# Designed miniproteins, single chains, continued (2): the designs that were tried, part 35

Each design is a single chain, and the fold is of that chain. pLDDT is the mean over its residues in the fold that is shown.

## One batch from the design tools (miniprotein)

Design m5201
Fold by ESMFold2-Fast:
Structure m5201 (fold): chain A 55 residues (1-55)
Amino acid sequence: SWLEDQVAELERLAGYLAQKAAELKDTDPEKSKQYEDLLARVQALIAELRAQIAA
């Protein structure tokens, strides 16, 4: 479904954001935190869309 395709795209984005946060943790902790904050928001959106798929 379209919603399942959107979830897959967001999961790919979440993986990218997690990788960037980890890479920057020691060299740029402020940017690392920004990526962590974005990751948290993307994960929240994934949960919302998964709930819509289940309904």
Scores: mean pLDDT 86

Design m5202
Fold by ESMFold2-Fast:
Structure m5202 (fold): chain A 89 residues (1-89)
Amino acid sequence: MTGHLLASRTREAVDQAVKQGDYDGAIDFARTMSKSGNPVVTAEALVSLGRVLAKMGRYEEAKKAYEQAAKTGVPYLSKEAEELLKKLE
């Protein structure tokens, strides 16, 4: 199914941008994918966005991204977002 494949590729693209030091590119890509309209892709993009923001020390923005990911109700991704939120408190 296309949503799971696109979600996986979204995570990989964000991770690669971070490895290259392109944090702005990682954020822009994740923000774009969060607007996809597919709940799985949106949830993955928001989790990925939060992780990049947390690595940059932008904890309030990371918290908002994780809260939005948790609200998607997508299993595994909402649980991951909730666990990541607890680590920021």
Scores: mean pLDDT 82

Design m5203
Fold by ESMFold2-Fast:
Structure m5203 (fold): chain A 87 residues (1-87)
Amino acid sequence: MSPLELAEELEELLLKHAPAEDHARIREAFETVRAGLEGRASREEFLRAVNVLLQVLLRARHRGQVSEETEQRMLTLLGELVRHFEA
């Protein structure tokens, strides 16, 4: 799977499970993630966006909106995105 396809899958999962109040923040963070993967954002900007997505994921899990299996899938996708950026 390409890094952009990984980003799309993770964005769709987060938008499906996160509350509507987080949707604008999720979309903005993914714009920065895609920019980073394309070499158009700094490492610091990319990692801040990843941290925003991690915080959204952890809040959704705490609220019971995400199963443990879905959380693990999201964490795996996020880790793969970071690995592709650092490569």
Scores: mean pLDDT 85

Design m5204
Fold by ESMFold2-Fast:
Structure m5204 (fold): chain A 86 residues (1-86)
Amino acid sequence: LPERLTAAAREAQELATELRKAVESGDYDKAIEIAKRLAQLARELGADPETVEEAYKKAVEAIKSGNPDEAVEILARLVAEALQRA
């Protein structure tokens, strides 16, 4: 993979880990900001804006419901699909 794609994949994994920790600690404001960064990363990689917006909304709902695993899965899949197309 090009070095830039490897760096993006690593950033996504780091952000996913931080997202889970933020939700588990009850820091939902931080979790939402991390979710925004993951969505922005997918946009930077060429993901469709409407797909990004839908995934972000679902991830925020998962964060608010206290389901970090669902939020991480939604956003990680979004970034992974963008990486495969880049």
Scores: mean pLDDT 80

Design m5205
Fold by ESMFold2-Fast:
Structure m5205 (fold): chain A 72 residues (1-72)
Amino acid sequence: SLERLLEERRRLAREIGEKIRLIGDALQRLLNGADPEEVMKELLEAGIITEEEKEKALKLIEEAKKKAEEEA
């Protein structure tokens, strides 16, 4: 039973590692001027984020942009 749990934990660690790499790539694309909607859609299609997380992320980006414009 312990060996089965360790194998499952190793599988989860690999999956988490891959997700972190994909998120890092997405952040680099956003920094390079990629469309947030396209980046978030790709993360959703890859199963990295949920639809709710996508909507929240897009809203936060919009609010951050508005605040930056107000402080300029």
Scores: mean pLDDT 76

Design m5206
Fold by ESMFold2-Fast:
Structure m5206 (fold): chain A 61 residues (1-61)
Amino acid sequence: AEELQRELAALQAQLDRLRAAKARFKETGSMTEEDIAALDALMAEYEKRIAELQAQLAALA
């Protein structure tokens, strides 16, 4: 269970970093639609993995 918790924490930290980067780029107006789509796709992958890990941890309880 600890390994799943560590992976969850690491992915959450990476997702938070990506969210901060996206917010900054939106504020500067420097993002293209392609850049936004790429970041959204990457963030969606992290969110999916986080949800899977949360479900696995809940199932183990």
Scores: mean pLDDT 80

Design m5207
Fold by ESMFold2-Fast:
Structure m5207 (fold): chain A 81 residues (1-81)
Amino acid sequence: MDDREDARIVARSAAILAESGDKGAAQMAADMLRRTAEALRDRDPETAEILREAARRVEDYILKGDYKGAGEVAREAAERI
């Protein structure tokens, strides 16, 4: 199973959810990134850290009401994986 390809798919899905303009969807995006990071912590620590930092930044943008910024963070995470 390709953990990095799965992580990229999750990050791309999170970007779509975060940029939707719905706070609940954006919070689901942050949770999805965080859970995937935890699942990869031992198998791929580098990818796990990228997703964990992305989750935190998505949460920061949600607090600012910047859903476009939240989506961009998740998209950048997918590009780094």
Scores: mean pLDDT 80

Design m5208
Fold by ESMFold2-Fast:
Structure m5208 (fold): chain A 100 residues (1-100)
Amino acid sequence: MEKEEEEKEIEEAIEEAIKRGDLRELNEEEKEKFKKLYEEAKKLKEKAENSKEKEGLEAAKEALKKIAEIEKLLFEDATEEKFEESLARLDEHIAKKLAE
């Protein structure tokens, strides 16, 4: 499933960002909400893939709505800390490249 392979790259990038500490620490309630939204989005994606063009578009719309809710959750928590850490990491990366 080609489109799923592309999304897997994004999922791996998100997991790496979490491991690096780029994302703000979420409370257990927020983690449960995130997992629930992610699971619902995955179900809608699977429904869109199994459905033909018309039904698939409707399911895709619903999936995008769930993804937007996930993005709102992460964006709300990660506004300052994620930005600062991402900038610091980028600055280190650039500094290393310019040093040589």
Scores: mean pLDDT 57

Design m5209
Fold by ESMFold2-Fast:
Structure m5209 (fold): chain A 76 residues (1-76)
Amino acid sequence: DAVERALAIVQAAIDALPPQQRAVLLAAEREGVERLDFAALAKELGVSPSTVRRRLREAEAAVAPAEEEAVRLLEA
């Protein structure tokens, strides 16, 4: 099943993230990136909003190759 393989690839990439980056990515997943309140999340995590944005960008960059592979499997 291409969907199961695609999900496994993305999940493995997420599981490989440092805990701080994974926490921000999972928060963005729950709220949706467009609705993510960076200031509120920064307060919750005890960091600056700039740190939250940086960690999200780092997490997205780290999982991007896995997401590209997942899309290729689903579009095949």
Scores: mean pLDDT 78

Design m5210
Fold by ESMFold2-Fast:
Structure m5210 (fold): chain A 94 residues (1-94)
Amino acid sequence: SREEEVFRLTLEAARELARWLKESEDPLLQEAGEELERIVREAEERVAAGEDLAEVWREFGERVAEIAAKLTEEQRAEIAEKLEAIADKLRAEA
């Protein structure tokens, strides 16, 4: 249950990040946001279907890394700052 709670919070953070990315004026960030939204939904559906949590989490991480690899170092830095802000918000609400 602890691992499920951590992964659920990870997917919540990723979903908020995807919404922020989709609002960007940068077409690459918009595309990254749409891809992230799709993989979050897929991961949620797979966990709900009773698939192994560790395997779903591993594949989710791999797909996130592929999205990040398409972005510049500067774009990744902006995303990292936003993700820290999202994590701080989620911790305050916990």
Scores: mean pLDDT 83

Design m5211
Fold by ESMFold2-Fast:
Structure m5211 (fold): chain A 70 residues (1-70)
Amino acid sequence: MSPRERRARLIEELLVKVILGLISFAEAAEELRRRTGLDVSPAALSRLLRAGLAGDKETTRALLEEILAK
């Protein structure tokens, strides 16, 4: 699995935990930084989740690409 694929999968796992109320966006961002070195804001993860839940595929893809490019 590439580093990019691993980061994308971890983002998915962490956002599922946020949806379930198990962790906050701040905790998700901290876990991403700690496990992958990816520095992403809680606000960016919140925007990504909102776009995904709204079914806005274009915005979701663009936000995920922006996050993974860091």
Scores: mean pLDDT 81

Design m5212
Fold by ESMFold2-Fast:
Structure m5212 (fold): chain A 64 residues (1-64)
Amino acid sequence: MVPTPRQVEIMAELARLGHERPMTVAEAVPLVAERLGVSPETVTRLLREQGIAPSTPARRVMPA
């Protein structure tokens, strides 16, 4: 799937956080939301649109 620029930003931040500390996407969502100035609900929705499950390790999220 072709991600939007916002989805790329979210995925890059998730990967960065996951490489710094082991965590799942669900654990990283609030941190990404605060960092990028979006709601946690928006982050979760955009990740679901890319097929990324909340249980996925954040480090496995590949920015496109």
Scores: mean pLDDT 76

Design m5213
Fold by ESMFold2-Fast:
Structure m5213 (fold): chain A 85 residues (1-85)
Amino acid sequence: STEEKKETAKKALEGDENAIEILVKDVKKFAAKQENRVEILNADPKASPVEKVALILEKLGYLDGLTEDEKQTLAQKVLDKLNET
């Protein structure tokens, strides 16, 4: 739900590892589909890895109600965790 996504994003911003793992799992699931990868590429062909993560999080509804600084911080936390796995 929208409320669950807002709570997950808030917890991830606060450094909750379980919340970050949920976001990582959802980003991986989204990126596993070829049509979704094409959609992100078409949205911004020059997107950096962190910008691609931000686009995916936006499409998944995790960035709703966040400031620009919070969006960048959340995308970076998710990218950092993706690079660990």
Scores: mean pLDDT 85

Design m5214
Fold by ESMFold2-Fast:
Structure m5214 (fold): chain A 61 residues (1-61)
Amino acid sequence: SALELERKLTIRLFLQIAVESERWLLETSGDGLSPEELARTRAAIATLEQRIAELDREIAA
């Protein structure tokens, strides 16, 4: 439905902003992050990107 599509597009936008924020943190503060912080940030990006890919498949279907 149109409402389901709108909801998915809105969630995708939110996830994209979250990915960009995490990547910006790595680019601007990467040298200052602990190994644990780097691992958490990379894991967060990977999880967000997987969810975006899942939503993209659902939207394309």
Scores: mean pLDDT 85

Design m5215
Fold by ESMFold2-Fast:
Structure m5215 (fold): chain A 71 residues (1-71)
Amino acid sequence: FQQAVDQALTAAGLVGDAGLAKQTVQNGQSKDYQGLLKTTQAILDKAKAAGNQKAVDAAQKAIDLLQQILS
């Protein structure tokens, strides 16, 4: 789980969204797997819109880790 939080925080930082970064920290502290998945999906959408491939890769890695945990 912490690896997913770390990747999502990296992606949020790369897209420059303090609100999404705060949501990621909050989801990580509460161990809200579903909330973190939703927050990371929003980060991924923003990263794709910005064309920031490093942020896309980090967000996708976080989603993949969360989906593996939720399966």
Scores: mean pLDDT 79

Design m5216
Fold by ESMFold2-Fast:
Structure m5216 (fold): chain A 100 residues (1-100)
Amino acid sequence: VIKVTITSEEEVLELYKAGKLGFIGEFVATLIEMGAKFGEYMPFSLFKEALEKMGFTDATDDQVLAFLDLLEKDGILERKVIDGKLMVRLNEEFEVLVQE
């Protein structure tokens, strides 16, 4: 297992198809397949739906927010309230764990 710097959606999807991503990488790949793009703010609901697609169908908003808090601390994403709605952005560059 190594840390890899990710800079494009295509790189994430290649690693996902190769079965080399850990949970966080698979979460990012799921978001990209749902239409998320690096550097763009997306609704919080998209991130909750990605976890639901990964089998976390009973996750509460508080549990999803706690997970996103960890990802923000790791530099993977950032959050902002825009027009009274919680929006979340995947950073343009971040690190994920990859199976060698």
Scores: mean pLDDT 83

Design m5217
Fold by ESMFold2-Fast:
Structure m5217 (fold): chain A 68 residues (1-68)
Amino acid sequence: SARDELLAEVERRIREAVELLRETGDEDKAFQIEAEALMEALRASESEEEAREITRYMEDVVRRELAE
């Protein structure tokens, strides 16, 4: 579904941001990538419930990537 594709793209961009942070220490650039991914996902949401689900999913992805 479009939502599943959106969540997969968000996960990819979060992983990219975390990898960039680990390799370069560029916190500003990593934050920018994460913020852009979240904003795009929230703009695509049709309801407050969907927005909450997207936000929760992104938080879970960040936690998993930081634990590696």
Scores: mean pLDDT 74

Design m5218
Fold by ESMFold2-Fast:
Structure m5218 (fold): chain A 64 residues (1-64)
Amino acid sequence: MITGPEIERDVELAEKVRKMLEEKGLTPAQATDEEIQEIAKKLGVSPDEARRAARLAEILEQIR
């Protein structure tokens, strides 16, 4: 289970990634590697971070 101070940063990034995907008409579950890489470039983060953030956004929406 993922816990600790990194979760706060991941949640903030997840919200930004989710909003950018929403602007494209996509949900986090529909995001492809191409979309994730584009968002990562715009946000100044790695594609891996953006991908994890998109998955976290989907998980958070499913839980709450």
Scores: mean pLDDT 74

Design m5219
Fold by ESMFold2-Fast:
Structure m5219 (fold): chain A 76 residues (1-76)
Amino acid sequence: SSQTDRMLGDIDRRISTISSQSPTMTEQQLDDQLNTFYNDVSSQASKMPSSDRMTILTHTWGQINSIRDAFARQRS
């Protein structure tokens, strides 16, 4: 749906912002940012049909894990 497409676009922009700021963050600060982000997305997606919600949450979770993995590797 057009609402799902808009939410995916918003998620991608927010992820890009967090990713760009992550080099200045501690691990705890990054975890707090990503948890807040996921909770915000989950809250908004809870109002959507189940299939759209699954698409949004799966995409968001994948993006969050990618940032966490990249952050961990960069600190090694």
Scores: mean pLDDT 85

Design m5220
Fold by ESMFold2-Fast:
Structure m5220 (fold): chain A 98 residues (1-98)
Amino acid sequence: MITADEQLEAFERRVAAAREAGRPGLLLASGVELGDHAAFQALMKEVFNAAVDKAINPSLKLSPEEEAALREKAEAVEQFLVAVLKGHPAALEIMNRG
């Protein structure tokens, strides 16, 4: 079972990766950057649209690479929301940038 603390640790690793790359906010292993609220909103819409597409066509199959990328995006969204709910300074800074 993934705990809220494990989600927060994963969020902090993404913040550290962005910082090491000289970028604000979060960096995903796929290279996607979440530096502000607008970038987060775009990622949320992408994840939501993919979920809707699968719901209306349950037989829709993605490539393994597409499934892995979408999974990471969904995990990053969940980790960010947990960080916001816990009042993490980096998450609140991202929310205030857009």
Scores: mean pLDDT 79

Design m5221
Fold by ESMFold2-Fast:
Formats: sequence, C-alpha cells, structure tokens
Structure m5221 (fold): chain A 65 residues (1-65)
Amino acid sequence: SHMQAQQKIEEGRKLVEEAEREKDPKKQLELLLKAIQVTKDVPLPSKEVSRMVGLALRAVGDLLD
C-alpha cells in the first residue's frame, strides 16, 4: 500500500542519514546496502536514488584509497 511504501522510504532515508554521518567507509557501505534492501520493492524518487549512488561512490573511493 502507499502507506507501507512511504514507511519504507522513511526507514531508508534514516539509514542514508546514518551513512552520511558515518566516518568508516566500510560501515557507510553496510548502512547504504541496508537502505537499498529496505527500499528495493518501492519506487524511490530520483533525488533519493541520486543521493544513495553519490554516497556509495564516495565510500567505494574511500575504501580503494
């Protein structure tokens, strides 16, 4: 339902916010993967997808440093 989808989007947003505050790139990626898993069955706004992708690319870059 729309209400369940909105709840999953909100849960994903909180995980992304935690990832943004995380200094360890490995833990940041783990939080981002959890956010993706929670939101995989719901249509995400393009802004939210772009935010997740940007953070994941940054974390991967940091891990490969």
Scores: mean pLDDT 79

Design m5222
Fold by ESMFold2-Fast:
Structure m5222 (fold): chain A 64 residues (1-64)
Amino acid sequence: MALSKEELEKEARLSLLIAKASIALRAGDYEGAIEAYEELVESLPPDSPLAKEARRKIEELKKA
């Protein structure tokens, strides 16, 4: 099935945020990684598995 333009735009945004977080982590930029994960959480429903995972990563990074 073809995705709608709105769904494709949302998926592209989520992929970009995940990539930003990954790049920041590899660079040792934990603040940048936290920011990217926070934007990811805001872009997803609160009960989304991906949002839950992003929140856990934010907590881990804040403890590091």
Scores: mean pLDDT 78

Design m5223
Fold by ESMFold2-Fast:
Structure m5223 (fold): chain A 74 residues (1-74)
Amino acid sequence: SLDDVVKELAPLEDPASPVTVSLSIGADGKYVVAVTDSATRTSSISSFDSLEEAKEKAREILLEHGGARVVNLS
């Protein structure tokens, strides 16, 4: 589940970060990874057919930014 993904990513979470990684399920049933950075005003959205691919994308984003806030919107 996306809750389990958030728990797995917790060691990489930084709640003080301007970067937020949002995990959700789209209307088409795909897993959505959205990243927003309020400091740089950048955003990106990626959709995946599998939970594993969404988890790996979220992990990559967290490592790229040195930590981020992680939210499950499902």
Scores: mean pLDDT 82

Design m5224
Fold by ESMFold2-Fast:
Order: structure tokens, then sequence, then C-alpha cells
Structure m5224 (fold): chain A 95 residues (1-95)
């Protein structure tokens, strides 16, 4: 299923974004990590929204439900990652 595959990719990107954002917030966190977190999380959000649209067109109800479940999870993690990345960027930009 294309919807499920895209939702799985969205979830992976969101999880990676969240990990990078958490690292950027730690002692010794870098601007590069914060920027990478924001970009990865934004990508995960975009792919998750795309997966939700594809799930509406999916004729297999079980695959459509799985794609929605994964995409909704990816959106939650991407939103958390974006909030943490923003916090990291603000902390690192504080002169």
Amino acid sequence: SRAVRLAEEALRDAEQGLELAKEALKEGGTLAQAIAAALRAAGGRFLAERALRLAEEEEDEEEAEEARRLAERALELAEEALELAKKALEKLDAE
C-alpha cells in the first residue's frame, strides 16, 4: 500500500526529528542539530498529511485504517519535534 508506506516514512522522519530536537536541547546541543530537527519534522508532517489524503482513496479498509493510524502518530511526533526544535533554536540564538 502506497498510503501505508508513505505513513511509515512520515513516522520515521518525525521520530528522527524528535530525536534531533532532544539532542539540540541538551548541554552541547548545536545549531545544526536544531535546524536538522526542524527540517526533518516539517518533512514528516508534510508526508503524514499526504498519507492521510492517500488513505481516503485507499479501497482496502484495513490498509486505509493502518495508514491513518501511522500518519496520525507521525503528526503528533512531528508537532512535538517542531516545538522542541523551535525552543532549541531560541536557546541557541540567545545572545
Scores: mean pLDDT 87

Design m5225
Fold by ESMFold2-Fast:
Structure m5225 (fold): chain A 88 residues (1-88)
Amino acid sequence: MEAERELLELYYAMLRTLAQRIDAPDVDDVLAALTARFGALVDRYTGEGAQAAALWAARLRRVLADREAGRKQLELAAQQIKEYLESL
């Protein structure tokens, strides 16, 4: 329960940060930093943080390739996570 909340809070923060900075020239560096933090947290609970970070980075890079659609997808995903966290 605590692990799930911490992971979802980080995920929410990451999605919001990427949505806000999607047009920034350093968005790839922001993505790398955020996926590293996500992987480190996953590693604390599963030991598979490196694999999780790599898969997540690949998926998010695809979302960021279309900035207009990507921003909308990131904002929607963040809102869904926020609503779930508020229900806990």
Scores: mean pLDDT 76

Design m5226
Fold by ESMFold2-Fast:
Structure m5226 (fold): chain A 69 residues (1-69)
Amino acid sequence: SVEEQVLERAKQLLEENKPTKEQKEKADELINSKDQDAAIEKLKANNKDEELKLITAYIVVKLYEELKK
């Protein structure tokens, strides 16, 4: 399924590139934001593409782990 492929790709990226504590905190801030669109825009403006990929991968893995509960 697409979900399994997205999760597998995200896990692979995180395995190859360990996200920093700061990147994880940015991801958590986005997940808990009341204004998702503004939070996404701010994240894109303040981070490079490679950092955004890691933050996104961390978010994907975290959300899928929560959904399995």
Scores: mean pLDDT 77

Design m5227
Fold by ESMFold2-Fast:
Structure m5227 (fold): chain A 60 residues (1-60)
Amino acid sequence: GLDPETAKLIIKLGKSTDTISFSYDKSTKQLTATVGETKYTLSADSIDTAQTQLVNVGKS
């Protein structure tokens, strides 16, 4: 499942855009969030890394 803090970061990142699209792939257990032209892929193994990357991109 999606970590609540990771979900919160995705929502926060989307605050500066008009649309966020979410897609979940059951076979790979990956959640993909698209903000503008940028795609963020979250998996159980890389949630911590994804959180760090999302914060850095939002700061850019």
Scores: mean pLDDT 56

Design m5228
Fold by ESMFold2-Fast:
Structure m5228 (fold): chain A 65 residues (1-65)
Amino acid sequence: MDLEVYELAAAVLASTYGIKIKDTRVEGGKLVVTVEVKTDEQREAAEKFKKEADKFPQLEVEVVP
């Protein structure tokens, strides 16, 4: 599947959960999306975003403080 489809999926999911994408990169044929969390509410939203992203085999979410 084209990585452009995963970029759109990541953008839609991030918008849905109110998460800001800090960075995106391609590693090992996967799109890696980095999100920054500073509060417990942002962390919970990031965990929900990550669970939804797990449905896409070439999409990986990295959470940083």
Scores: mean pLDDT 75

Design m5229
Fold by ESMFold2-Fast:
Structure m5229 (fold): chain A 58 residues (1-58)
Amino acid sequence: SADVAQAARVTLTDGSVVDAVVVTRGDGSIEYYTEVPGKGLVRIPPEQVASVELLPPL
């Protein structure tokens, strides 16, 4: 499948780090779901992504 959910560590250009199960889109954007109140789906545009490290599932 083209869009596979995978555990990843995403480092943003501002130095922020997010550990989540993410879907990487073909344009380089990252999407993940969070249980933080007021946030369901978070989309990080590719210009804000410094690096993505795919992690093995636990």
Scores: mean pLDDT 72

Design m5230
Fold by ESMFold2-Fast:
Structure m5230 (fold): chain A 65 residues (1-65)
Amino acid sequence: GLSGEALGFALEEAARWRREQGIAPEDLTPEQVREAAERAGRATEERFGVPAEEAAKAVLQGSGV
């Protein structure tokens, strides 16, 4: 599993991307949810060395999108 710092970073990155797109959380399409999670996963891998796929799954499971 992710550390608390890595999880928090991933959730904030997903939320940040959503805000940059001007999308309210309730208006996210399944495709946008996946894109936000994938982007957050890659950023989390770059910063913490966690596999991008693991970080993306944690974002999806944590309702961070």
Scores: mean pLDDT 79

Design m5231
Fold by ESMFold2-Fast:
Structure m5231 (fold): chain A 78 residues (1-78)
Amino acid sequence: MVEDWQQVVQAVDAAVAEEAARLPDTPEVRLALARIRQEAIALAHALLEQGASVEEATAAAIAFVREKAAELRERLAA
């Protein structure tokens, strides 16, 4: 349980770091990414509580980070 949760958090942090490298390093972007991170972790936790596997929860959280970062990138390009 604890080791599984650490794996989920590490995967989310890695995904956020990958997306951060593709975005401007501004306080506003850092704050937006911090919110995306918190929401992705909350999503993974909710899925695990509903009986999803660690792999399913991790994949969903990473997909969420990438989707929300893409939305942020599109917004900044406008």
Scores: mean pLDDT 83

Design m5232
Fold by ESMFold2-Fast:
Structure m5232 (fold): chain A 68 residues (1-68)
Amino acid sequence: GADLDKAAKQISEKFKLSTEQAKAALTEALSLKDEDEDAAAKVLAEKFGIPMDQANGIVSAAQNLSES
């Protein structure tokens, strides 16, 4: 949706990821809502080959989407 696209562009710009990679990572983070934030970030870091700081940022963005 539009909110996901907006968040993906923000993540892409901040962490120098492609918009497609950012969108895929955000979608994965949203699917991990029942996990602890740290556990979700570790899954994203492993799956997408990104640093933990970027993974944590993506998890945080996904939480904001779920509250909005």
Scores: mean pLDDT 78

Design m5233
Fold by ESMFold2-Fast:
Structure m5233 (fold): chain A 87 residues (1-87)
Amino acid sequence: MEEERRKEEKEKIAEEARKKFEEIKEQIVAAAKDKKKLQEILDEAYAQTGEIAVIADAAVAYAKNPEKTKKYLENGIEKAAKSIAEE
């Protein structure tokens, strides 16, 4: 395999992961006041990967206090996307 091609694939995986994490964030923020729906989303996230679970928890915190947690959430998404791309 060519290094360049693998690098492009890793970047695509990271970008796709970021989009997925942002989708989960949006769903959690929208459901933050609906405990039942929030639980279903979290349960699904926890069943997938540890990275997704961390992002879900960060998104819940973000919904409660955006100013304090925005950096944590964005750093979490970046780290999780990179971790997934490394696999």
Scores: mean pLDDT 74

Design m5234
Fold by ESMFold2-Fast:
Structure m5234 (fold): chain A 78 residues (1-78)
Amino acid sequence: MEAVEEAIKAAREGDYETAVEHIRRAAESIARRVPSLRPQLDSGVDAAEQAAREGDGESLLLIAEGLRRAAEAARKLE
């Protein structure tokens, strides 16, 4: 959870590299709990890296929000 909030904060502050690092940590944490989500989470991390390279903070925020929802769903399945 904390990693997702840190990702959103970093993305809002324009620190896209830090946002991607937190997105990657959150995705890996979720994937360890729900391995069936790993392909979707890996795709999300790739999209976040691309958005960061392009300076697309809006897409980074959208991806981080998606991870928040995935983490909530994973917690319900645990």
Scores: mean pLDDT 80

Design m5235
Fold by ESMFold2-Fast:
Structure m5235 (fold): chain A 62 residues (1-62)
Amino acid sequence: MEIEERFRERMEEWLRSLGLSEEQIEMVVEAALEIFQEVLRKNPELDAEELIENFINGEPIK
């Protein structure tokens, strides 16, 4: 759960910077977590921390 908590924290920080409400942030973070977990499950060779940073910074992965 360590990496999932880090993903949640980074996503919440980014979404707050966009001006979303706490309720909207929670819903979006939960949906994004499901996508993040599925991507890691399908691509176990990916560095999870690098994936988090690339996702938030809008950089393509592979």
Scores: mean pLDDT 73

Design m5236
Fold by ESMFold2-Fast:
Structure m5236 (fold): chain A 69 residues (1-69)
Amino acid sequence: SLQQQAQQLQQQSQQLSQQGMEAYQRGDDETARQLFDQGFDLQVQSLQLQGQTDEADALRARRQAVEAL
């Protein structure tokens, strides 16, 4: 089901965020950034599959605001 697919994407996003934090803590900023970006994309996809389009759009907007700093 779409809900099961969304849950799998959410779990993968959480794993990537964990790996990103680990990379960041060891000073691998580039690896951390790549992992965080991948995790973010999966989180957005999960929200879209669940029909939470407004939340997905808000999350993208927050990311763009951070990138603009």
Scores: mean pLDDT 82

Design m5237
Fold by ESMFold2-Fast:
Structure m5237 (fold): chain A 74 residues (1-74)
Amino acid sequence: PEVRLEAAAVIDGVKVRITVTLREDGTVEVEVESSAPVERVEVRVAFKGDHVWVGLRLTLADGRVLHVVAELPR
């Protein structure tokens, strides 16, 4: 079965919604919505035992950098 995590947060005045989907084949899908313009999204995925760690680095058009980490069970 697929595991899906949705999180919404306000980080430095920016509203961010993140959706992480772990597929049965081990594929990780990440979707990001932001109230501020995003110039770059960088994703790091690590498998650790029964868990998947997803690290996101969002670079906003104004030069600010936001970091988000999510942990999901496998």
Scores: mean pLDDT 75

